# Designed miniproteins, single chains, continued (3): the designs that were tried, part 24

Each design is a single chain, and the fold is of that chain. pLDDT is the mean over its residues in the fold that is shown.

## One batch from the design tools (miniprotein)

Design m8804
Fold by ESMFold2-Fast:
Structure m8804 (fold): chain A 68 residues (1-68)
Amino acid sequence: SPLEEIEALLAEAGALLLADPAPSPRQVELVLEMARLASEALDASEAEREEIKRRMERLLEELRALAA
């Protein structure tokens, strides 16, 4: 389900942040935005959840690039 996928994306983002002993302000901002979107998805329609998931995937790609 899109909620399970959203939860998995947030879990990966959190793990990446916790793996960095000195995360940048941008890394923290990205994870907080993903957490906000995941919270928003709880009250969203299925179509809105798919849009939220796509937004979170883009934020995670940016986070992964910063963590590399």
Scores: mean pLDDT 87

Design m8805
Fold by ESMFold2-Fast:
Structure m8805 (fold): chain A 70 residues (1-70)
Amino acid sequence: SEAVEEAKKAREEKKKAMEELRATPAGDTKGVAKAIGRILRAIGEGVEAGLKARKTNPEESEKAFEIVGD
């Protein structure tokens, strides 16, 4: 489903951004801010996918939220 596929993409992007954050030196304020911004953007996209699916397919919406929350 579209929502599940978008949620999986968002989860993968979130995990990559979290790895970038962990690899970024604490003193690199700009790098840390960019990584956090990417994490938040990925979460937002996953949540949006779940919310869009909720009206037409509640089961897919639930799966999308579970995926992005992982």
Scores: mean pLDDT 82

Design m8806
Fold by ESMFold2-Fast:
Structure m8806 (fold): chain A 58 residues (1-58)
Amino acid sequence: MLVRLLQDYETTVEPKALLPKGTPLKVLGVDEDGNYLVQTPDGGVVDWVPASLLEAVE
């Protein structure tokens, strides 16, 4: 499943990265709190992002 960021997001894990609004992300998993484990297209960043910051790509 592909999603995109609704706003700029700074990763909580090291190494820190700023992902700009509109960045396409691949969903790898979902936790019980409604966070999505997402990965950038280049595979360089994997982090947990709240579902409220993500939009499904058609």
Scores: mean pLDDT 78

Design m8807
Fold by ESMFold2-Fast:
Structure m8807 (fold): chain A 67 residues (1-67)
Amino acid sequence: DAAIELIEELYNKYKHPKFKEILDRIKEIEKERETTPLEEVDKFREKEEKIGEEINKLIDEVLEYIE
């Protein structure tokens, strides 16, 4: 949550296409997460973990860009 908010803040401040692209990808992953409850319990947990890893990867990409 805080990480997504950080990326949104960076995009609003700098208007850089890379931040917009990452933000859009995070939002798409978040939408997929909202539909995950339709899976079985074990698959639900695995899918949520996968989505979390994708979000973390995108955040790391933003941090590397500004670093």
Scores: mean pLDDT 66

Design m8808
Fold by ESMFold2-Fast:
Structure m8808 (fold): chain A 71 residues (1-71)
Amino acid sequence: KVEEARRLIEEADRYHKRGETKKMFEAIRRAEELVGEEETLELLKEINPRLYAQVVTARALREIGDQIDAE
């Protein structure tokens, strides 16, 4: 479970380095489905702290946007 999620985050790191942003976020989402949001963020922080910061920022912006749209 955690090992599978780690491999998905390593895959996301490779996509990030290649500029494949959509595939990067898809791999991160699959990891979240396996181990949850908190564990996925810890794996991101361990493997690529820069990608971790980017994902946290993207999630915060998405959550704010979803709240505005849900009115």
Scores: mean pLDDT 73

Design m8809
Fold by ESMFold2-Fast:
Structure m8809 (fold): chain A 100 residues (1-100)
Amino acid sequence: SNRELTEESRKILGEFVEAVIEVLKKKGYPEEIIEKLKEIFENSKTAEEFKNGLNELLKEYFGVDVSDAPGPVEAWIEALRKAGEEEAAEELRRLTREKS
């Protein structure tokens, strides 16, 4: 968890962040949440830092704690579902699976 993100890992994480941003924009979420998500991604040096920042964002805007989620994709899907945003959760799941 203290290992620095590789260039390849940052690319995959960036694609995930863009998928989340697309879903949030389609659902009309405030620009502030999108900006905070971008800041968390840009300022995170490790997977642990990204996960911690993401968990705080999800608590603030969705009122959910997903600290025990296996990864950031699963954390966002779980948070969206708990917030009643089932369509957004499904869209994010599709966007994170290129073959779907």
Scores: mean pLDDT 75

Design m8810
Fold by ESMFold2-Fast:
Structure m8810 (fold): chain A 68 residues (1-68)
Amino acid sequence: MDLSDEYLEELVRKLAEKLGLDPEQILRDFRLIKNYIEKTYGKDSPTYLFWRHLIKLELERLLAGEPF
């Protein structure tokens, strides 16, 4: 897939910084959630792949100035 873990983590870090949160703490929590979903549904599962794309789109939308 064209969606890398590095790109998702960059979006998470940028949003955390924009919100005045600790990016390292948010990244740790994001990695735990990601690993849980990956282990529960499988790395190549439609559910895990869908979740990754959903998070990408939502993070990009929020960073573009769209409200919650």
Scores: mean pLDDT 79

Design m8811
Fold by ESMFold2-Fast:
Structure m8811 (fold): chain A 90 residues (1-90)
Amino acid sequence: SEIVKKAFEKIKETDPQAALEFAKRVVEAYEKGDRSGMAKALGDALRKVGFSKEEISKVIYDLANMTDEEQKEVAEYAKKLAEELEREMS
């Protein structure tokens, strides 16, 4: 999802440690097959970039209804981002 990628890029600019933590949460939820946990981690990331509670509620519905293909794509993005951030911050 483009909105997820944009959210992570904004968090990365202001708080790289938070970006790493959110990315790790997304990957962990995906590996466990926890669709709801993955959606929650993405919703928390959107809140971090200043989305309102109402806007987050609308987006979280879409995140909870992600297809298996969309979940895999988001998890692959988050895994790559986590690996890049760990290298930059170590």
Scores: mean pLDDT 78

Design m8812
Fold by ESMFold2-Fast:
Structure m8812 (fold): chain A 55 residues (1-55)
Amino acid sequence: SERVKQLQQSYDIFIQSSEQLINDPSLTDEQKKQLKQQLEKAKQIIEQRIKELES
């Protein structure tokens, strides 16, 4: 469906941007750890929403 494709594209962009952010050399190890945890939670929420829309 159109909505699923749009969400998947947004999700792919989000993942790419997130990977660039966590690899930023200006961030401390603690900041990177916290950011990774927040991004992982956001990833799981988006993945669940995509699954629900496919149901």
Scores: mean pLDDT 79

Design m8813
Fold by ESMFold2-Fast:
Structure m8813 (fold): chain A 85 residues (1-85)
Amino acid sequence: SEELELDSEEERKAAELALKAAEEIAKIKDEEKRKKLELETLLRQAAIIHGRPELMERTLERLKAAKSDEEKQAILAEYRAELAA
């Protein structure tokens, strides 16, 4: 039972992060900034669940540098592939 509860703690941490981020996102009038924070929250949740926080930080830096939707989609595809490996 303790091991099962421990496994769900990562999901709880991700949920707590999502709730805090949702409150901050709700204060933002700029839709682009809101979408950016939503994306950052999803990346942080995935990295916590998969135990890869370093990958998330690297991915966020690349997304900040990306200037087109095509670049952003490519970065996200690479992130998903690395998490699945």
Scores: mean pLDDT 69

Design m8814
Fold by ESMFold2-Fast:
Structure m8814 (fold): chain A 64 residues (1-64)
Amino acid sequence: LSLLPPRLKELLEELMTSDRNPVDIVKEFYQNNYGITLTDEKAQKDVEAIKEYAKSLGVEVKFK
């Protein structure tokens, strides 16, 4: 999707299928794919943004 950043779809799939802390999933994704170390606050905001985006597409994402 041109509306999404590269690999956001892969991150969303990981968040939907894993029982792990979503902040940890986002942090690992950025580290592995972009070499970026995110703070917990930034990762939490990204989780929230991804959740809202998925909701806008009619996809329900559960976290926590």
Scores: mean pLDDT 70

Design m8815
Fold by ESMFold2-Fast:
Structure m8815 (fold): chain A 97 residues (1-97)
Amino acid sequence: MLSDVRTVRELVLERLKDASEEHKEIALEVVARYLVRLGLARTPEEALALTLEELAARLNLEQLMAFGEILRRLAREKPKTVEEGLAIVEEVEARFA
């Protein structure tokens, strides 16, 4: 069961709560760049500050499913670099597009 999670930043940190600080930073950067690319924010900081309510309102069902799978894979696979994490994003987008 999720704690009281309000923002994208809080959701990423909750999903990776057992991960190292380095893995948390990589996941935050990957998710932020993904949301900026989708046009939901202009900067990574703005992307991480998005509320989950705003995210749900602005993404379609396929994008919400892709976002959930991206978070699941980042938490499981724990990529060592931002580039490895972005490769996960590209694989997930190709599957849910």
Scores: mean pLDDT 83

Design m8816
Fold by ESMFold2-Fast:
Structure m8816 (fold): chain A 95 residues (1-95)
Amino acid sequence: MSEEEKLLSELTRIASAALPNVDALLAVVREFVAGHDLPADVRAEIEAALAELEANPDASDAQKLSLLFGIVTHLASALSPEELRALAARLRAVA
């Protein structure tokens, strides 16, 4: 399994296992995006999705997780395997 597939599988497991701390997961993603030099198009798509999440504070955890999966998919296209492993580990630590 690729590191991208492992990350997406881990997010699916987190989403299914219990009521996840979605706000903590989003905080990890925001910090990771801020700490990494991403291609401008990838960064713009991630920032737009994060802005959409902040504009919808009443969104359900399922809706927030759906947007988080989209953000992580874009992020995974720009990250190295080592960075993907680091992101997965941080997501596990806060879930």
Scores: mean pLDDT 72

Design m8817
Fold by ESMFold2-Fast:
Structure m8817 (fold): chain A 87 residues (1-87)
Amino acid sequence: SVDDLIEEFERRLVLAYTLAQEGRHDAARAALEAAREVAERFAEVASRQQIEDLISTLEKFISQLTDPELRALVEEILRELRRLKEE
């Protein structure tokens, strides 16, 4: 379901944040890449409002990241979600 995809996405974001704070940057990147795949599947079945809500969640998440490489990856996910919302 859409709710299951949102929960899985949020779980992977929390994992990525925790791993990044522990200095495990490669593992954090892998968690963000997995979150990206979940976000793409979510966008295929979600309403425009649900995609907008996820974008808002990601914008709040990126403000908590200090690693510029991880920030860039989240910004790429945001750009893809904004593109998919317009379709």
Scores: mean pLDDT 80

Design m8818
Fold by ESMFold2-Fast:
Structure m8818 (fold): chain A 98 residues (1-98)
Amino acid sequence: MKEEEDKLVEWARKRGDEAIARVKELTDKAVNESEEAMEKAYEEGQRIVDEFRRLALEAKKKGYEKVARAYGQAAFDIRSVLGYGYAKAKEKFAKEKK
């Protein structure tokens, strides 16, 4: 169990890192396109956050507390990157309208 969980934790961290990079790329690209593109990037990013929250809950139900924490941390980090990118984009678009 412990050795198997440690491998699942490494997998969860890798998936989290890839998702964080993807969300950052989506928001960075959308900032240079349009407000509509940013709303779509935010919606996609939120779906990714919800997926990681679901994975954390499933791991917790199976007793994989370390895996649950890894997915939960990834969801928090993804949400933070998404929120920061969205806030910066809204500030940029507001300034361009003036």
Scores: mean pLDDT 82

Design m8819
Fold by ESMFold2-Fast:
Structure m8819 (fold): chain A 66 residues (1-66)
Amino acid sequence: SLAEAVQAGDREGVNLEIARIAKRALDAGVPIDEVNEMVRRIATAAQAGNAEEVQKLVDEALEKAK
């Protein structure tokens, strides 16, 4: 998961998981502006090493992709 990649310090895994979440949201019809905002928030939390915040933001992103 993205949170696991953040905890492991796996920068390539973090980028790959963010891209997958963004694609899922776009495929689900989430507006591009919202997807861009979600990606920005997740990337910021991941860069800070805050795995708990990353997991929270991922859960919010997946809720919007319903």
Scores: mean pLDDT 79

Design m8820
Fold by ESMFold2-Fast:
Structure m8820 (fold): chain A 78 residues (1-78)
Amino acid sequence: NARIDALLAEAERFLEKSKQYLKEGKYDEAINYAKRAIELAERAGVLATLEGDQVARDRALSIIKEAENIIKEAEKKK
């Protein structure tokens, strides 16, 4: 599904931005990009569930979990 793939790709781009900001000590930016990644991955996960696409659903859940870990790490350091 092209829409699911596009949402997941965008979520992954925001997740990578979040990781970069975390490494730079830019904790507010890291949190902001991680939250954006979660929003996109949640949308993709809902669509994947409706389509029965377990691979895309698992990918969305993985992005959400990693983004949540970044938020937790950034919040501890700010």
Scores: mean pLDDT 89

Design m8821
Fold by ESMFold2-Fast:
Structure m8821 (fold): chain A 71 residues (1-71)
Amino acid sequence: SSRLTEAQHAALSLLDTYGSLTARELAERSGFPLSTVRQALRTLEKQGLVKSVRDGRRVLYSLTEKGRKLA
C-alpha cells in the first residue's frame, strides 16, 4: 500500500518548503517525535521520494524529482 502517513506527508511538505533539513529539524517543525520522523524518512527514501547527503556532522534530507511531484 502506497498511502502516505501524516508524518510522511509533513516531511514531504517541509522539505518542499525549506529545500534541505535534518531529521531533528523536521521533528521540531512538524511536531512529530524524532523516532516517528526517522521512520517516515526511511520509508520515503525506500520509495525514492527523499534522498540524504552527509554534510559534515549532519545528514541533510531533500526531495527527489519524484518526491516534489507528491509534495
Scores: mean pLDDT 85

Design m8822
Fold by ESMFold2-Fast:
Structure m8822 (fold): chain A 61 residues (1-61)
Amino acid sequence: TIPASSPLAVAIGEEVAKNPGATLRQAAERAAQKLGISVDEAVEAAVKLTGVPADTVADNA
């Protein structure tokens, strides 16, 4: 379980807020790049955090 206050969760949330209209996958990719982790791990974490598919526009999640 990934805590909502983790650096990854915070980074994903910031990218979602910064990029209205971007998909959850795009926000997770940017967060992964900032933190130096794999895109696949960041995308999986974002889906678990929000409960929506990675290809969903984040504003609609």
Scores: mean pLDDT 73

Design m8823
Fold by ESMFold2-Fast:
Structure m8823 (fold): chain A 77 residues (1-77)
Amino acid sequence: MARERLEKIAKELGIELTDEQMDALVEFIGNDEERLEVLEYLLKKYGKEAIDSFLEMYRKDKELADQVLEELKEALK
């Protein structure tokens, strides 16, 4: 499950995510493993601040967030 994998990565990196942030990330990922991979990359490279920024972008403009995510998927290939 995406939640369990995100919790594991956050613990390994010493990052504390709130339950609300975790629920939002799991909802955003849905069943898309590539979205999970992008979010794991952001956590590992930029830490909690990147996740906070991404979630704010997603709340404000879901279309822009989806576009950024697709560009990041291509960049990580």
Scores: mean pLDDT 76

Design m8824
Fold by ESMFold2-Fast:
Structure m8824 (fold): chain A 68 residues (1-68)
Amino acid sequence: SRAQEYFERGKELFEQGRYEEALRHYQDALQLDPRFADATENAGRAQEKLTGAPGAEKLGRRVAERLR
């Protein structure tokens, strides 16, 4: 399915350390299949990686992500 394709691309980006893009792909997978448990878990982990990242520029993005 297309949800599975977005999920697989998200996993590749996550493995490359591109957590912002990985999160977007996981969110796209969840829009297509809201019950996709693996996509929900991996989206949460990507968001956690973004929150834990050092750097002043990323602080604003982490706050924005938390506020939803």
Scores: mean pLDDT 72

Design m8825
Fold by ESMFold2-Fast:
Structure m8825 (fold): chain A 59 residues (1-59)
Amino acid sequence: MEERDERLVQARKELFDSYDKKIKEAEKLPKEKRYSVMLEIDREFQEELARLQAELDAE
């Protein structure tokens, strides 16, 4: 379990880093574009995070 747990922790860390980068880029966009792009980024992030959490909880 420890090796699998470490891989999930690393994947989650990479997901958070990727999310932060995308949000920072979106913040540079005009307000109208920024909001829609941030919503898509948040949706994708939550789906990936939920998938990782489900794997952690189930396995």
Scores: mean pLDDT 76

Design m8826
Fold by ESMFold2-Fast:
Structure m8826 (fold): chain A 84 residues (1-84)
Amino acid sequence: SLEEQRRLAELFRLAAEGRLEEALKLAEELIEEGYDVYEVSKAFLFGVLAAHGREKAEEAKELLIERFPEHAETIEEAAEEVLA
């Protein structure tokens, strides 16, 4: 939906701005609302990558796994696509 695209774009923006705690809180809210963990992870990681580069995106992947250890495999799959 347009609303889902807008919420994922907001997540990308927060991550790109380096507002990682706010981005993680939004990611948690989206996952709790039933958003696809793969798409949420991609939006977060692409945001960090676009603004802060690969090293920071790799650090952000570890931070995301630490926050959502139950989704580690899906986060790793999203990171493989983002960092390809």
Scores: mean pLDDT 89

Design m8827
Fold by ESMFold2-Fast:
Structure m8827 (fold): chain A 88 residues (1-88)
Amino acid sequence: MTIEEKRRRVFAAIARVVDDYLAEKYEPGSEKDREVRRILAEGAQKLAKATSDEEILEVVREFAKKLQEVTGDPELAERILAEAERVL
């Protein structure tokens, strides 16, 4: 598996977790929905620059931490990291 394929697979997995979470917890277009989607977009940009498995996981850890700070939900952060590690 190429590093580019790994980046794409990891992003797809975390985006799915985030989209499912937003659908359950926040109204579309709310302040929290917009904040989380902005963090997801920033995460995508940083993942595009990652050149190793360790760099991908570092970006995911930073992303998960920011989401936990915004949502107050540590289980969301743990789920994101677990899914990224599973598909890497």
Scores: mean pLDDT 85

Design m8828
Fold by ESMFold2-Fast:
Structure m8828 (fold): chain A 65 residues (1-65)
Amino acid sequence: SKALELIRKLAPNSSDEVLEEIYEAFKASESLEEAARNHPVAGVFIHDNSEEDNRAILEAAQADR
């Protein structure tokens, strides 16, 4: 998945379990605001990264539906 690869690149020290949790949160959400509100782990990731990177991940994760 392009989304999961982007998440791995931005959070290389996170466990596979955490990366998958972030990926599933993006995939299940319609917006960055929804992902951050409903999934605290994704909220921290979104806060730590740029809007451009977060948007690219959201679009790629939604394409994996």
Scores: mean pLDDT 84

Design m8829
Fold by ESMFold2-Fast:
Structure m8829 (fold): chain A 81 residues (1-81)
Amino acid sequence: SPSAEEIIEALAARLRELGAELGLPEGATDTLVAAFVREFRRYLEANPNASVEERLQVAEDVLAVARGTFEFTAAQRARRA
């Protein structure tokens, strides 16, 4: 079973791929990745006894919410150009 840190690293990697796919600059991607990783770490701190299945489900939920934020950020940057 993956550790909490392995789940965090997988989430961060998927978020970085999403930023690259949407053409976000590395700095903007890193800021968004840090924000969503922080949210997931807060969940882990609040739920220290969460099962691996619960942690994986919350990581999937975070990724789903993050997609909307990344797409919105990309659209906003395009409008300012």
Scores: mean pLDDT 88

Design m8830
Fold by ESMFold2-Fast:
Structure m8830 (fold): chain A 61 residues (1-61)
Amino acid sequence: TLAEKIKKPFEEKYGDKYTEKQINAAIARVLSGNGQATHKEIGDNVGVSEKTVREAEAALR
């Protein structure tokens, strides 16, 4: 999937700093487009809390 193609570069760049779930949350945020999906929706899709999605997004800024 497109998510899997984007995941590899993110894991290479951030794998040492963030968990797989946090990386997946950040990728889902990028793929949803800015403002199309809420942090809660992304968290539900990846299997993490809304707080974890917000923290992952902030950390990748």
Scores: mean pLDDT 61

Design m8831
Fold by ESMFold2-Fast:
Structure m8831 (fold): chain A 105 residues (1-105)
Amino acid sequence: AAPLTREQARKQLEDMREAADIAIEVMREFGAPDELIDKFRAEVDKLLAEMERAIEAGDTAAFRESREKLGRVIAKAMNEAAKAAGVSPQELADAFSRRLAERRA
């Protein structure tokens, strides 16, 4: 795989921070328990810190691995929140997409 520039990696890090923030907003909208949100926040903070260290080290492979893990953490938390709320994962995905679009408008 081609190496990422520092600028590209920083933009992707910012995009992942935004995605995590939106996921928390969606989880709160659907009444996710505080314990689930707190656990998600802790996992996100750890992986964002790993991504920042990878950028500083110039390690594209480590950055991509941490980014991929973070994407999975977000997806898992959203699915767990959907199950807890008794709604489909699609309903949370739609709420996420709406909130992302509102931020980009």
Scores: mean pLDDT 87

Design m8832
Fold by ESMFold2-Fast:
Structure m8832 (fold): chain A 88 residues (1-88)
Amino acid sequence: GAALEAQLRAETDAFIDEMAKLFKLIKENAPVSQIKEELDKMKEEVARLKELAAQARAEGHTDIATMAENAVEMGEYLIKKAEEEIKK
C-alpha cells in the first residue's frame, strides 16, 4: 500500500530527472560516454520499477502494479529512442 506508492513516486521522480539529464546531454552534443552513462542509470531505474510492479502485483495492489507497469513501458520506449539517436 502506502510504502509501495511512496516507492513508485520516488522511482518515477528519479527516472524523470535522469531523462531530463539525458536529453540535455544529447541537445548539448555531450560525449557519447556521458550519454551512455545516463542511459545506464535510466535502465537501472526501469529495472527498479519492474521489481516494484512485480511486488505490487504479488501483494494484490493492482492499481500500483498497473501504474508501475505503465511507467516501465514508457521508460523502455524512451530508452530505445535515445539509443537509436546515439547510434547514428
Scores: mean pLDDT 83

Design m8833
Fold by ESMFold2-Fast:
Structure m8833 (fold): chain A 100 residues (1-100)
Amino acid sequence: MRDSTVQQVIQSTTPDQARQAGRRLIDDITRSRRYYERQDRRSAFSYSMGGGGVGMALQSPQNTPRGIEMMRQGGRRGTPGMQRDMRNVIRSVQHITQLQ
């Protein structure tokens, strides 16, 4: 995960900015998944499941707890780098959902 993406999410103060930051976050996960897939395809699959959790959490407040659970599960099967990325993603999603 890019630190700049996390910073953009934290700086989001409107629902429109939050939606844009959420899309960038998903894009960053997809890019990171391709990087990890070159090293370990199985771990990259787990990491991409975390990306699905982001989409779910951002659909509605009712789905946020389930989305966060998916992100935590995605982090568990990854490398230390993937685990750190998923922790940053969870924090970012929690910030976005608090704006809704």
Scores: mean pLDDT 66

Design m8834
Fold by ESMFold2-Fast:
Structure m8834 (fold): chain A 61 residues (1-61)
Amino acid sequence: SMMEEALKEADKLVESLKGKSKDEIDAALQKFAAKLASRLSTEQTVEVLTHTIKKLDEVEA
């Protein structure tokens, strides 16, 4: 499904952002959100972004 693909992309994005600055992370999240919004509903986009932020927080902990 589109959601499963988006969640896999989110996991890969989190791995790629390890050790990046806050500015780089924010820029990457904005680009990712724009790509999601073109393919998914607003509700689905929010769910994927929430998942991504939780994963980033886990890496910071």
Scores: mean pLDDT 81

Design m8835
Fold by ESMFold2-Fast:
Structure m8835 (fold): chain A 68 residues (1-68)
Amino acid sequence: MEELEKAYKNALEFAKEQGDKMIADVEAKTAGLSPEERERAVAEAQARADKNIDELSKKYKEFLEKKK
C-alpha cells in the first residue's frame, strides 16, 4: 500500500514538471501575440496540466476503492 503512495507522488512530480514545461513552451511561442491571446493560450495549457493531475488523483483513488 505504501508503494502505491510513493508511485503516486512520483507520478505527480513528473506530471507537474511536464505541465511546467508545456506552460513555458506556450509562453515562449505566444510572446509575440497580443496579451489577450497569450493569456488564453497559457490558461488552456494550465487547464490541460491541471486535468492531467486530476486524472492521476482520480486513478489513485479508484485504485484504493477497487481493491475488490
Scores: mean pLDDT 78

Design m8836
Fold by ESMFold2-Fast:
Structure m8836 (fold): chain A 86 residues (1-86)
Amino acid sequence: MEDEELVKQIKEEAEKFETTHDPVYAYKIQILGEKAYELGLEKAIEVVKEVAERLEPLLSQSPVDDPAYQEKVEALRKEVEAERAK
């Protein structure tokens, strides 16, 4: 995976998180960020740092006390794991 491709994926997942507020997209950003560090991709590393800093206020405001929100989070996490298994 090249730097520009990973940058694009991180930005796409960040836009989805900002639009939907679904924590599975934050989880995807974390996984892509880990990949950027593993591969030493400087542009992707800078983008993931910027995205993480920008999204911190939204992460701290997550409605973790809502059972319906937790159900949605769990369903999306299972979808992410299913995609990884492919």
Scores: mean pLDDT 70

Design m8837
Fold by ESMFold2-Fast:
Structure m8837 (fold): chain A 71 residues (1-71)
Amino acid sequence: SAELEALRAEALALLAGQPRPAEPISEEVRKMLRELARKDPRAALEMAITYARAAGADPLYWHRAEALLEE
């Protein structure tokens, strides 16, 4: 659905748009996030937000994503 596509895009955008990642994201982790986005987009988005926080991204960057988790 369009809603799931939007959530998946947001999760991937958070990972790609990180200004300074704390650690490199492995291919296994990216695959896991894509699988989660398909089965549980909420969990995938939460995990992407966690990576953004760990990378020290600006709170405004991931607060927008958190709004999607609140429906």
Scores: mean pLDDT 59

Design m8838
Fold by ESMFold2-Fast:
Structure m8838 (fold): chain A 65 residues (1-65)
Amino acid sequence: MDEANAAAVYLLFAVGQALGEVEVREVDGKLVITLRNASPADAERLRRAAKRYGELSGREVEVVE
């Protein structure tokens, strides 16, 4: 649903800001999230948020360090 997708994108972006340097790109319908200068714990938190976003949006999401 559009509202759920918009909320998921907003929440994912907000989590990324709290975790440090995060960049989100779309490649062939897949969302690629690049994380830099983050602890292993912060990277794991982002991966969990990305999985939730994928479930809500129906998109494939990949996290790269």
Scores: mean pLDDT 65

Design m8839
Fold by ESMFold2-Fast:
Structure m8839 (fold): chain A 65 residues (1-65)
Amino acid sequence: ALINKNLEELKKAVDANDLEAFEKHLKALLQSPELTAEQYFEIRDIVLQSNSDEIKEKAKEIAEK
């Protein structure tokens, strides 16, 4: 499914510290009408477990809009 693919790509982007890929896939996930509460929490956990301040700041910026 599209959401599952974007979740996998989001995890890869976080692991690679790829801010561009992270932003692209996070925006796609948050704009998906199919996103469940459980999937939203999974996204939040992925972000919070990151060791990159840039990734955390980017996620906050996207989530606030």
Scores: mean pLDDT 78

Design m8840
Fold by ESMFold2-Fast:
Structure m8840 (fold): chain A 64 residues (1-64)
Amino acid sequence: DLVSQLQTLQDADGRVDYQQVVTLLQNSSLSQAQQDAMVRALRTLLQDGRVDLDQAVAIVRQYS
């Protein structure tokens, strides 16, 4: 489950590393179109190479 895996990647501030999320998506069974849509959406929320967990989860739920 992508959401559960994202929850394990969060730091003490409730943020996930962008590259770890991209790697997680690439290792998933999601189509290339789903991966591209999620990566594009994540980039709009990127701050210092990180995304808030709640925002990452919302994107995964929206594009899955």
Scores: mean pLDDT 82

